# Designs tried in a protein design run: designed miniproteins, single chains, continued (2). Part 64

Each design is a single chain, and the fold is of that chain. pLDDT is the mean over its residues in the fold that is shown.

## One batch from the design tools (miniprotein)

Design m6353
Fold by ESMFold2-Fast:
Formats: sequence, structure tokens, C-alpha cells
Structure m6353 (fold): chain A 66 residues (1-66)
Amino acid sequence: SEEEERRRQLKSDAENIIKTAEELKKQGYDQQLLDEAIRKAKEAMETGNEDILKEAERLLVQAALS
């Protein structure tokens, strides 16, 4: 179903955010923003909330600009 596809995509996207954030942490980017991005990505996975996933994505981008 479309709902099931969206849930799978959300989990995949959240996992990618977490992995990317962990790599950026190793490179010395903003640790606080990256930890926040990881927390939001995990929350999005648990709730299935796409808005929370977008917030995690914004935090990741902000950290990458630090």
C-alpha cells in the first residue's frame, strides 16, 4: 500500500540521516546539532511522522554548514 511504502521510505531516510550524522560527528562538525538530528530521526522512525523527519534533515544540513 501507499502508506506502507511511505513508512518504509521514512525508515530508510531516517537511517540514512543517522548514519550521515555519525560520520559528520567523526569529522568534527557541530556535535549538538548532529545529536539533535539523530534524536529527531529516531523519533520519526518511532512515530512515522514525516514532519519530524524533515526537522531531522534540516538539523543535519545546519550541522553540515557549521
Scores: mean pLDDT 87

Design m6354
Fold by ESMFold2-Fast:
Order: sequence, then C-alpha cells, then structure tokens
Structure m6354 (fold): chain A 61 residues (1-61)
Amino acid sequence: KVDELIAALESPDPETQVAAARELGKLGDPRAVEPLLHAVATSPSPEVQAAALEAIRKIGV
C-alpha cells in the first residue's frame, strides 16, 4: 500500500528506505513523488538518493 511505503521512506534504516523507494517506483502512484523528492533531499545515503530518483523516473506521469 502506497501510504505504508511512504512511511517506510522515513525509516532510519537505509535498506528499508531503498526497498520502499523501489516499490513506490514500481507502483507508479504520483502521490509518492513529493515523499521521494523529500528522501533525495534529506537522506545522507547515496543508495537511498539513487533509488528515490529512479522511482521518480519510473512514476514519470
């Protein structure tokens, strides 16, 4: 569910954030775009930033 995945982007665990970003990208729900942009801006993890950017590209509408 999109809301639960958006909540997972706020996890302190980078592995959880990456998994949530990938699933949000796969679902393609535009509601995820702003939370994913927030994750790119606030996360110190390059892996999280890359996963969130790729998810935004996949949503693409």
Scores: mean pLDDT 80

Design m6355
Fold by ESMFold2-Fast:
Structure m6355 (fold): chain A 94 residues (1-94)
Amino acid sequence: SAEELLRRAEELLREAEELYRRAVEALKAGRYDEAIELAERAIELAREARRLAREALRGASGELAERARRLILEAEILEGMARLVLGVARLVKP
């Protein structure tokens, strides 16, 4: 169902946000390889969350459709932020 797809997408996005936070902390600590690994995983989970939310949107209307659109936007923002961390970590790594 659309509701189940959105619930799964929200779980994946929450996991991606946690990985992103850990990637930022690793970057601050100079642990560049860890930051790269965590950021790449955050990007993968954010992309999967966006895919599920887009699938849910195809069968959703009203508030479920709005929820799906917000989730797609949040996943896109998180992917962009994680890509920035990934880029910085790769550039500053010795």
Scores: mean pLDDT 90

Design m6356
Fold by ESMFold2-Fast:
Structure m6356 (fold): chain A 61 residues (1-61)
Amino acid sequence: VAPSYAEVLERIFRHETRQHPELSEEELRAAIERALSQVPEEYREETRKLLERVLEEHRAA
């Protein structure tokens, strides 16, 4: 099964946060919002929820 928008973007942002642990929360939020603007509206909410989880994990680290 082909990955969903949510799965693809989650993998990308998890990779970015692992490669750049110094990435600020504000920079990560801005990147997430830019990526979400490219996601079709019908998938945007589910994608946002997964990316919010990535943001929370980055904040906790």
Scores: mean pLDDT 78

Design m6357
Fold by ESMFold2-Fast:
Structure m6357 (fold): chain A 63 residues (1-63)
Amino acid sequence: GTIRRVAEHDARERLGLSEEELEELRRLGLQGATKADLAPMARRYGVSAGTLLGLARAFALGE
């Protein structure tokens, strides 16, 4: 859906996530990951864990 496409665009273009990292983020969203679970990845990309959680949930809901 549209939400998934927007989240994929933001992750790929704005945060520089690889295809493998996009897939990891999708899986974490489907597994109900918390901000704590996403904090290491968020630190790696210089974003808040809340931002990454929002993207993970958008990817999961877009399936």
Scores: mean pLDDT 71

Design m6358
Fold by ESMFold2-Fast:
Structure m6358 (fold): chain A 55 residues (1-55)
Amino acid sequence: SAEQEKRVKAIEIANEALGLDEEKREEKFAEASKIDPEVAEKYREGWELAEEALK
């Protein structure tokens, strides 16, 4: 469905953010948030948790 396609696209964009520097990461999260805010928020939280683990 179109809804599922949008969610998949938001997930792909948010996943791209996880490998980027802070500035580009925020831009990608903002882009994902325009498509699916819940996906963007979940990935941001996941990244923060992963960064803490990799310190």
Scores: mean pLDDT 78

Design m6359
Fold by ESMFold2-Fast:
Structure m6359 (fold): chain A 70 residues (1-70)
Amino acid sequence: ARSEAVARIVGLILRAIGAMLDGNVEQAIKDANALIEEAKRAYEQGLISKEEADRITELANKLIEEAKKL
């Protein structure tokens, strides 16, 4: 349900941040891309709003850009 989708999204955000803190740029980018895919799936399943999906996608893109600067 929505709570499980939100938990997965939060878990992916935390994994991406953890990878960045470890200096693992490749893993951070992979986790951020997984976050984009999960947001799209959750939106298509009606579990999150379009605005929530768009904000999560924006966050993931910012994580990718910041990871590339490391």
Scores: mean pLDDT 85

Design m6360
Fold by ESMFold2-Fast:
Structure m6360 (fold): chain A 66 residues (1-66)
Amino acid sequence: MPTPQQLIEEGQRRAEEYLRQGDPEKARQALFDGRLQALRALYERYRDSDPERAEEIRREIDKLLA
């Protein structure tokens, strides 16, 4: 199961590859996707154990999607 840090790193790796291909828009999307997936993974992890942390993470997701 990938950790939130691994999801961020995977997004960065994909973004770097898109930049090598000359596609900065896909690179930005890869970074955004990796960050969103990491936040969702953290939300699922804390949802049962720490609802206050989960609510904070949910607000960050909402801000990112706005």
Scores: mean pLDDT 82

Design m6361
Fold by ESMFold2-Fast:
Structure m6361 (fold): chain A 71 residues (1-71)
Amino acid sequence: SIDELLEEIREILRKGGASEEEIEEVINAIKNGDFERAERILVRLYLQGKISVEQAREIGRLLREIEKLLS
């Protein structure tokens, strides 16, 4: 389900050290179908060292699954 995929993204971001505010900013962008905004926020978090390359790839995979479910 979309809720399970969103929770997995929250867990990855939380483990990386993102704040709950930053996590909800990403999740709200995804829920609004604004994948471009979600990607920009994720790039910012990556540059801040809050997600690894491997975590970024996994989040990218999850975003593609969510996008298909919202289409």
Scores: mean pLDDT 86

Design m6362
Fold by ESMFold2-Fast:
Structure m6362 (fold): chain A 59 residues (1-59)
Amino acid sequence: LAEYAVNLVAAALRAGADPEELARWLAEQLGISFETAREIVRLAEEGRLDEARELLAKA
């Protein structure tokens, strides 16, 4: 699950999706805090997908 979610986030960012809207969507879909979702999106923007997956798994 975490792998697919992070890959979708990375693909959406490459397609020009707004990071804040993407974080809001991620928080709603997974029932996590917006703060955590924003950090996951930030890590994905930096190409740090392994760290993004670990953070999501802990949430």
Scores: mean pLDDT 81

Design m6363
Fold by ESMFold2-Fast:
Formats: C-alpha cells, structure tokens, sequence
Structure m6363 (fold): chain A 73 residues (1-73)
C-alpha cells in the first residue's frame, strides 16, 4: 500500500541520517511532499522542528512518521 511505502521510505531516511537530525528532517520533508503535498509536508516538518526543540529528536521523528501516515489514510 502507499502507507507501507511511505512508512518504509521515512524509516530509511531516519536511519540513513540518524546522526544528522537536520538532514533527516529535510529528506523526510521531501518524501512527504512526494506522497502527500507541499502544504502537508511544510506543516508537519514545522511541528516536528518545534517538538525537537522542546522534547527530543526521537519524539519529533515519531510524530512526523505517524502524522504523515495518518494524513495518507
């Protein structure tokens, strides 16, 4: 399914750039734009960046992945 493809690509991006949070978020934004839209990608990445500042990188990545999949359903 498209949700499974999106989930896999987001997981691969997070793993590839696990030591570079900024590049991870940039790549995930690109992936979300491809599957959904620029508007959704911009919104979710902005929210994830705020979570990263206030909480943790892990929480930001989890949020971004879950919300992108939810938006596709």
Amino acid sequence: SKAEELDKELEEAAEKYRDDPEKAMEEMERIIKKYLSKEVADKLVAEAKEIYKKESYGDAMMYLRLKAIEELK
Scores: mean pLDDT 84

Design m6364
Fold by ESMFold2-Fast:
Structure m6364 (fold): chain A 94 residues (1-94)
Amino acid sequence: SHMSREELDAEVAGTLLLMQASIALKLARQGNEEEAAKVIEDVMKRAKELYEKGLLTPEQLRDLLEQFREIAEVASGKARETAKKAIEELEKML
């Protein structure tokens, strides 16, 4: 129950990734393809860094995967293709 500084920082980082994914979903729903794609790419870059350090939980990976699946369903063009690539990469992490 006692968390290290590193574990606490990882939990905060995971929460921020999910918040950023939610922003990408909002942008995709608004038709802002370029900005949505950029946010997805930024989220995936950070997710890979955290994953390589062993700091992403399976639950956080599943939550992020569900957000990107929703983005892929509502998005078009570049945002949809970027979300599909993110889904494939996250599935390899699980």
Scores: mean pLDDT 83

Design m6365
Fold by ESMFold2-Fast:
Structure m6365 (fold): chain A 94 residues (1-94)
Amino acid sequence: SPIEKIKEIFDKFAAELEKVLSPEGRRVLAEGKARIDKAIDEGKTPEEIVAEMKRTLAEVVREARRHLSPEEYQRVLRIARKAFEELDEIEKEI
């Protein structure tokens, strides 16, 4: 399903982010994952689910900017940018 493919992409990047995030950044990511799971359970559209994923990534990037070193923040930013790019590509197919 489109939702399963979108979730696989997000989960891959979420796992990479968890390796580089602070404990606070991991909490922000976990809260976003809970919102995404709720949106899926409530039957939201693939477009709405992608929007929630993008929102979660943006929140993670904002927290990383505040709490990580510049070098660690650049690692988070690189992972998040790739995630946005792949989500933008899949969104064009749905």
Scores: mean pLDDT 88

Design m6366
Fold by ESMFold2-Fast:
Structure m6366 (fold): chain A 62 residues (1-62)
Amino acid sequence: MVGDVYVATRDFPKLGPRSLALKKGERVEVLRVLNDDWVLARSLETGEVGVVPASALERVPA
């Protein structure tokens, strides 16, 4: 999970200063799993780091 690339399955708005906004189809790198619902990720499109819902992400097949 950590270090793997994931794709946003839906748009996700920026909810606060620590959150990351996502667009459907945007790729992110998971930096840390915080809990069952949230991960810390870096957008590969913008380079921004923030917290996103794990449910909005799907692993990119190798």
Scores: mean pLDDT 78

Design m6367
Fold by ESMFold2-Fast:
Structure m6367 (fold): chain A 59 residues (1-59)
Amino acid sequence: MLTAEENIELGEEYAKQGKYLIAAVAYYEASKLYEEQGDLEKAKEAREKALELIQKANE
């Protein structure tokens, strides 16, 4: 299973490829992992990024 940091890297890579939905999933998983680690700031940032990518995919 990927770490939170690895999920951020994966999400960034897929976003660069225009694969916004799979990128959003990666950021969402990172958000959950950061929340489990107690890093609520990074969890929030990753969650907000996932939502932005979902909105971009629906345009």
Scores: mean pLDDT 83

Design m6368
Fold by ESMFold2-Fast:
Structure m6368 (fold): chain A 97 residues (1-97)
Amino acid sequence: SESQKRIEEMQKAIEEMEELFREDRERAEKIAKEYEEYYKKVEKLFEEAEKAKSLEEKKKLKEEILGTKTKEEEFEVLKKAAIYAYYKKLLEEEKKR
């Protein structure tokens, strides 16, 4: 299914970030910094979506804030945001060791 394919792509992207964090920390950091802007867009969408009163308004906000027109473009933004979020989690876990 399409949803299964997207889950597998997301899992692979997260695994690749974990490998980079262990094997090439500078490259992991560089990629994470590039993806931070997408994470901020997703955070802004969640904040603004809570204020929206209709499904139509929520859909319009999603397209405007993420800057996307298709489900494929939306998925790419969400994937980049997730990779950045995972990088931050790895940094916090390292700090506890």
Scores: mean pLDDT 83

Design m6369
Fold by ESMFold2-Fast:
Structure m6369 (fold): chain A 51 residues (1-51)
Amino acid sequence: SMEEERQKRLEEYRKKVKEINEKMSDPNLTLEEAKKLYDEYLRLRRELGRR
């Protein structure tokens, strides 16, 4: 079912976003690392938007 596949993708998306947020909270995070994490977040958001 497309709906079941969508729910699994949403769960994976939420887990990955949580991991990115945890990395973003690191006080030793560099600007370059933060940019890479933001790019990854944008990629995940685009993938979630695809059917």
Scores: mean pLDDT 79

Design m6370
Fold by ESMFold2-Fast:
Structure m6370 (fold): chain A 70 residues (1-70)
Amino acid sequence: ELEELKKRAEEALKNGSFATPREAVVAQALEMGLSDEEIKAALERLDEIVRYSREHPGDYAPPGLYRIEK
């Protein structure tokens, strides 16, 4: 699932195991047994999270990005 993949990738990046968020996402998706198509779709959907993390170094994910805030 996308949220689980995101969480695992952020933890791997925090541990310093990967140079980029994209590499962490790919590695964790492979460990989860996702197909190449699922990995590609997940990366496209996680692009906003990756960009937000780089623009806001204290945050590892944009809260509410995939939800409508009321």
Scores: mean pLDDT 60

Design m6371
Fold by ESMFold2-Fast:
Structure m6371 (fold): chain A 76 residues (1-76)
Amino acid sequence: MPVIYAESVEEEDGLLIVHYTDSNGKPATAYLAAPKLPDLSKRYLVTLDDGREAILQSGSQPSDVNTKVLSFIREL
């Protein structure tokens, strides 16, 4: 299962924004559809914008995949 390594998550104007490192090692952002701001000390199962499942967790390393949108499924 691919991993998205998030450096931070913020809430701005009711939108959740995940700051992550993309598969090329560059800073990227994705919108997160979730009921609340995630705690990055935890791991989450998410759906990517292409419909694949991934793990969202804390890290500054390159992610396995790129996405513009993440949808929350559950905590792992």
Scores: mean pLDDT 86

Design m6372
Fold by ESMFold2-Fast:
Parts: sequence; structure tokens; C-alpha cells
Structure m6372 (fold): chain A 69 residues (1-69)
Amino acid sequence: MIKEIPEEVKKALDALEKATGVKLDEKKREELAKVIIGIAKRLNYDVEKTTLLLYTLYLEHNGKIPLPK
């Protein structure tokens, strides 16, 4: 259970929600943030860039979070 979304992920998600007009509920933000952190850690990739990529994929897939198999 994530008690706190990292500030950089939270800020990036807030900026993307404002820019796109698509607002995520807190549960979806938490689930997406968890996937972002997991992918960034696994691929040793920048958290903010991973946030942008996964938010874009989330919108493209009609609000479904891309989960690894």
C-alpha cells in the first residue's frame, strides 16, 4: 500500500490532468503511480518521463492502466 505518491509523479500527473482536461480519481492515480515507479525502477528510467509515457498510454487505451504480463 502506497501511503504517499512521490512529489515528482504527483506534480507531473497534476500538470497532465490540467493540460488534457482528463482528471483521474485518487485510486487510479495511486495505481498509475505504482506502475510508473515499478517501471522506472526496473528500466532505470527517469520518473517524470515514465509518468508522461504511461499517462499517454492510459489515455490511448481508454483509461486502462497498462500492466506488465
Scores: mean pLDDT 69

Design m6374
Fold by ESMFold2-Fast:
Structure m6374 (fold): chain A 95 residues (1-95)
Amino acid sequence: MSEIEELIEEVIKKMKELNFPEEEIEEFKKAVKEAIEKGDMTEEELKEGLKQTIIELEVMLRNPKSEEERLKIMAELAEEYGFEEVAEKYRELLK
């Protein structure tokens, strides 16, 4: 599978785990398809957008009980997805 297809499936999986309505999942699929068809985003920009969405959904799934816990999760996930500057900003907030 392409990396974009794998990222889309990961977003859908996390949306389902968060009990998002099927209508919202279908709207997400449509929005991604329209972005690709219109050429408004490069493949790299689309991948970065999908990775950011995965991070946001994962934070919701982990249900952090404090701002410190939320920032730690965001820093860890941003680092895993290669958003080094974003990860560094979150690490600074944890100092």
Scores: mean pLDDT 76

Design m6375
Fold by ESMFold2-Fast:
Structure m6375 (fold): chain A 62 residues (1-62)
Amino acid sequence: SVDEALEEMRRLVEESRTASKAERQELLDRAVELLGSIVDVATPEQLREFARLLAEIRALVE
């Protein structure tokens, strides 16, 4: 479900804070795949929250 995907996304954000640079890239890739799985079924509000969380992971990857 979208709610379960959001919970997973929040976990990925938390993991990214303590991860190595290589692990952060893997977490970002997983986050992008997760977004793709819900993009056609999520509400605009859910997509906005998902995008915000994705941006947090992206900010940690360079």
Scores: mean pLDDT 82

Design m6376
Fold by ESMFold2-Fast:
Structure m6376 (fold): chain A 110 residues (1-110)
Amino acid sequence: MKEEIKKLLEEAEKIAKKLFEMTLNPESAKKVKARLEELVKKAKKAIEEGKWDEAKKYLEEIASLVEKVLLIAQLDPNMSEEQKKEAKKLADEIFEKLVEAGRLIRKMQA
């Protein structure tokens, strides 16, 4: 169902914004959140229009953005080990939502 895929993207977006806020300075967080919102909006439009290959490309771009922010958290010497574990946990939750969204997209193409 298109609504189930959109809901997974909305849940992933909420978790990703939390990861960005805890990991990045306010200026960088603002820019990365704006990029995330653009990608989620484009993904939702592609899903609504049944453009499944386009939707998958936006999911990959969202995943890449989250991976880059997670790497910043892992390499930051000012971040505690507990903060790094929380960042990884949030990233893992986002990836689980994106993987499930991709699985549902493949089911809709069949």
Scores: mean pLDDT 89

Design m6377
Fold by ESMFold2-Fast:
Structure m6377 (fold): chain A 82 residues (1-82)
Amino acid sequence: SMAEELIAQAQQLATEAARAEKAGDYETAVRLYVEAADLYAQAGLNPFAAALYRRAAEIARTKLGDEALAAELDRRSQELAA
């Protein structure tokens, strides 16, 4: 199904994001976590999407110093958790 394909792609992107994060490539990690979150949201897996947006927001804030991006991603996470 389309949902199964979206979930599989989201899992792959989240795994790649975690590897980038471990390697210190925080810009790539944020991008891949956001892409994975978007796919989970499209599949209706809002709790998974919310968790990845929060992870990306934390990296943007603490590693990239990008408070504007962090605030936007926190908002997206909160909207999906409601």
Scores: mean pLDDT 92

Design m6378
Fold by ESMFold2-Fast:
Structure m6378 (fold): chain A 87 residues (1-87)
Amino acid sequence: MLEKLLEELEKRIAADPEDVEAYNEAAKVYNLAGEYEKALRYAQKALEIAGPENADALMVLGEAYNAMGEKEKAKEYFQKAKEIQAK
């Protein structure tokens, strides 16, 4: 259940505010729930902590923008994530 996953992820973030994986997973859960603005906030936080080459955060940003109809922004983030993953 998405709510239980979010509760666990929020506990992880509270215990370790630099837990990049927890931010990325929370952003993925928010995308699945249709809460795209929250997904963007969590993915952006992951990118701030991990640096600009975090492929998971870039993929989540792309997914959120794509779901919101921001097709060109989504394309840009997917492209960046692919370039990182291909290396």
Scores: mean pLDDT 82

Design m6379
Fold by ESMFold2-Fast:
Structure m6379 (fold): chain A 95 residues (1-95)
Amino acid sequence: SSMVEKLREEVLELAKKAGEALKAGDLETAKKYIEELIRLAESLLPYAPESVQRLMRARIEEARKLLEKENPSVEELEKALLKVYTSTMHALDSL
């Protein structure tokens, strides 16, 4: 599906921008792109297989808690980003 391909490209672009911001030490920009990725992941939840939905919900919750933390480390944000990214891509592969 051309729509799934465009969504895959958007997910990859958001993950790249978040990762680049983390490398630059720009936590506010990184948090913004991680939040945008979470929003996209949440929009895909109803369409993913139930096992993938459970994994995505757990990873989204972990990432949201980290974004609310006063002083999240770059390493914590990188791990959360990778987890949300990979489960979101798995959801798209299931469409």
Scores: mean pLDDT 88

Design m6380
Fold by ESMFold2-Fast:
Structure m6380 (fold): chain A 100 residues (1-100)
Amino acid sequence: THVVTDEDLENFKKYVDELLSRAPQLSPEAILRLVEEIAQAAIKMARVSSKEQVEEIIKLLEEAKERLLAIMKERNYPEEYIERVEEIFERAIKEVREIA
């Protein structure tokens, strides 16, 4: 298994930013799938990361959550989908914290 580098973290951040840039054009169901993919990628990366890298992953997830929730609220997505997105991010953040 590959050890996580600073370049891997930067690439993950770029991946998240690129996916979030597409979020305003996505259906609620597509956003849920996107968020699950981000959560799964973050958890996988955290399992092979240093403690410092895990903290950076947590920060990236918190920022992604805030940005995506803001986009969904501004686009008037149904509240049920906004709540589910928040739950997925909070679950992932908790799981990543437990890995450290």
Scores: mean pLDDT 81

Design m6381
Fold by ESMFold2-Fast:
Structure m6381 (fold): chain A 80 residues (1-80)
Amino acid sequence: LTEEEELEVELALAQIQLAVAKLHMSRKKPTKEDLELLKKIQERLEELVARATGPVRQSAQDLLEEAKELIKKAEEELKK
């Protein structure tokens, strides 16, 4: 894979992982494991934003905002 193709694959994987986390949180109270997964997704998306350009970067930024929102929700739920 070229670097551009690798970044597109990383973006797709992050999208899938985030969708799985959203599905779990919609059906069940988030777990500490869900929070850890979301934080790892955040780190991957931050790296992707730094390395990517154009549409891939824009998509990564949008997913990063989604991940941050889910992290806040998970943290709030885990407090009680």
Scores: mean pLDDT 83

Design m6383
Fold by ESMFold2-Fast:
Structure m6383 (fold): chain A 84 residues (1-84)
Amino acid sequence: SLDDVVAAFEELIRDIEERKLSYGEFMRRLDAILDRLRALDPERYAELERRGGSHLALGIQAYINNDIGLAVRSFREALRVLRA
């Protein structure tokens, strides 16, 4: 369900903030969340890409650069778009 996708994204953001993830685990979990959203609601996925895509991209780049604070803030913005 969409609520399960939102919950998985919220859990991913918490694990990023707590520095619990390797890069590989982070990418696997993010890809799984986005793939699940695309399968469940392609229109909402497309909307997330259009309105939240910059936040997702910034979050990924911040995570790669070990800027955890920016990564968390950026992914929370993407999550807000998803929940709208």
Scores: mean pLDDT 86

Design m6384
Fold by ESMFold2-Fast:
Structure m6384 (fold): chain A 63 residues (1-63)
Amino acid sequence: MTPREKLEALLRLLAEGVPFKEALEKLGIKARSPRELAEELLRLGVVTPEEAEDILRAMEKSE
């Protein structure tokens, strides 16, 4: 599974109300925090800086 496909699956699970930690475990993503995940996605070039900030805000508000 590509990093982009994992991101799309993660966003879907979060939209369905799955907690961030459980969503990461289901997808096999090894990120310690929403911030670390957003930074890793930026580093891989799968999101823009603006998208990374939106993802971070969404994950922080779901906790």
Scores: mean pLDDT 71

Design m6385
Fold by ESMFold2-Fast:
Structure m6385 (fold): chain A 81 residues (1-81)
Amino acid sequence: MSPEEQRRLFRDRVAALLEEALGRGELSPEQARAALKIVEEGIEEGLSLEEIVARLEAAFGAAHPALVARVRALAEEVRAA
């Protein structure tokens, strides 16, 4: 899988994770949009999945550590594909 394909797959999986968390009331719509924007902007910049996860951790790690851990697990799964 190319790095571009990995970033796109990661984005799609994170979007699904955020929709699930929003549906469970774990995130506000504003938080879900902000998290997805960080991922999309990182992809547009050509960042690695690790760098994108680091940006999410910087923004959401204190308030939503479980969400960041789940996103990190998705990045590892996508890298292994």
Scores: mean pLDDT 84

Design m6386
Fold by ESMFold2-Fast:
Structure m6386 (fold): chain A 75 residues (1-75)
Amino acid sequence: SAKIEELREEIRRLLEEQLADRPDLVEGLLVALEAALAQLPTEEEQIAFLEEAIEAARRGAAAFADLLAERGAAL
């Protein structure tokens, strides 16, 4: 889905801006995001989760990591 790709790109951009000196952590967080998305059975649920993840990323990398941990994704 074009919308899912757009949301993923926005999350990557936000994390890269906040963690410019830690590309390893950005990669780990993006892997955890994909693991969380893979647990969601529908595209509608994946889009809703990505929109929630963007709001968390806007609050900071720690908030984003906390959201992924709540959804059972390993970092």
Scores: mean pLDDT 83

Design m6387
Fold by ESMFold2-Fast:
Structure m6387 (fold): chain A 59 residues (1-59)
Amino acid sequence: SAEEEQRRRAEAAVATLAAQRYGLSLDDLTPEQREAALEAARAGDLQRLLEILDAAARG
């Protein structure tokens, strides 16, 4: 479905940015951080996504 494709793309985008910029996997995020990151990616909110990943890298 289009929703499944969009979710898969958002997950890939989060995983790519986390790995390339912060050396993090999705498993390094809390459930709350992961959900927020996926939501930001689906919305195309790169600034919010980077804020979430930066917070995860600091914690």
Scores: mean pLDDT 82

Design m6388
Fold by ESMFold2-Fast:
Structure m6388 (fold): chain A 57 residues (1-57)
Amino acid sequence: SAVVEEAAAGLGVSPATLSRAAAAVRAGDEARLRELAERAGLPPEVLRAAAEAVLAA
């Protein structure tokens, strides 16, 4: 939770958005990750990197 909260704050997104992105990465759902990134105003690769870091923690 602390890792998700800190990473989300650094990106300017909600912890819920980053958690959903992590779930999409785990599921291999590229379309979902892209949708979340577009809604957040981030490049998909940036949101993916943060989601992967959270999953590795």
Scores: mean pLDDT 82

Design m6389
Fold by ESMFold2-Fast:
Structure m6389 (fold): chain A 108 residues (1-108)
Amino acid sequence: SEEEKRREEKIDKLAFLLVIAPSLAVQILEDEYKKLVEEGADEKEIRDTYLMLIAAYRVLGDEEKAEKVRQELIERFGLTPEEKAELDADIDRYTARIQERIAEFEKL
């Protein structure tokens, strides 16, 4: 779908930035989600940005920051145990996809 294509493009850009400028990649995502929250943006856009930020922290090995952002998302959306399981599956998928793209860039 068009939404899936845009998500893959975001993952590609994030993976590239994490290789060349990891601190900048994280700062851009932190600034982006804060802006989306302040502007009252669509819940899907806010959720996707949180997922990207959590995955980025996990890729960098910053488990403490990843967990903090994960808890903020859970509280913001009032997630049930079943929805938390879905969130964790989404985080795992994003993390794996970013790592896969990083490995591809390292071969160039």
Scores: mean pLDDT 82

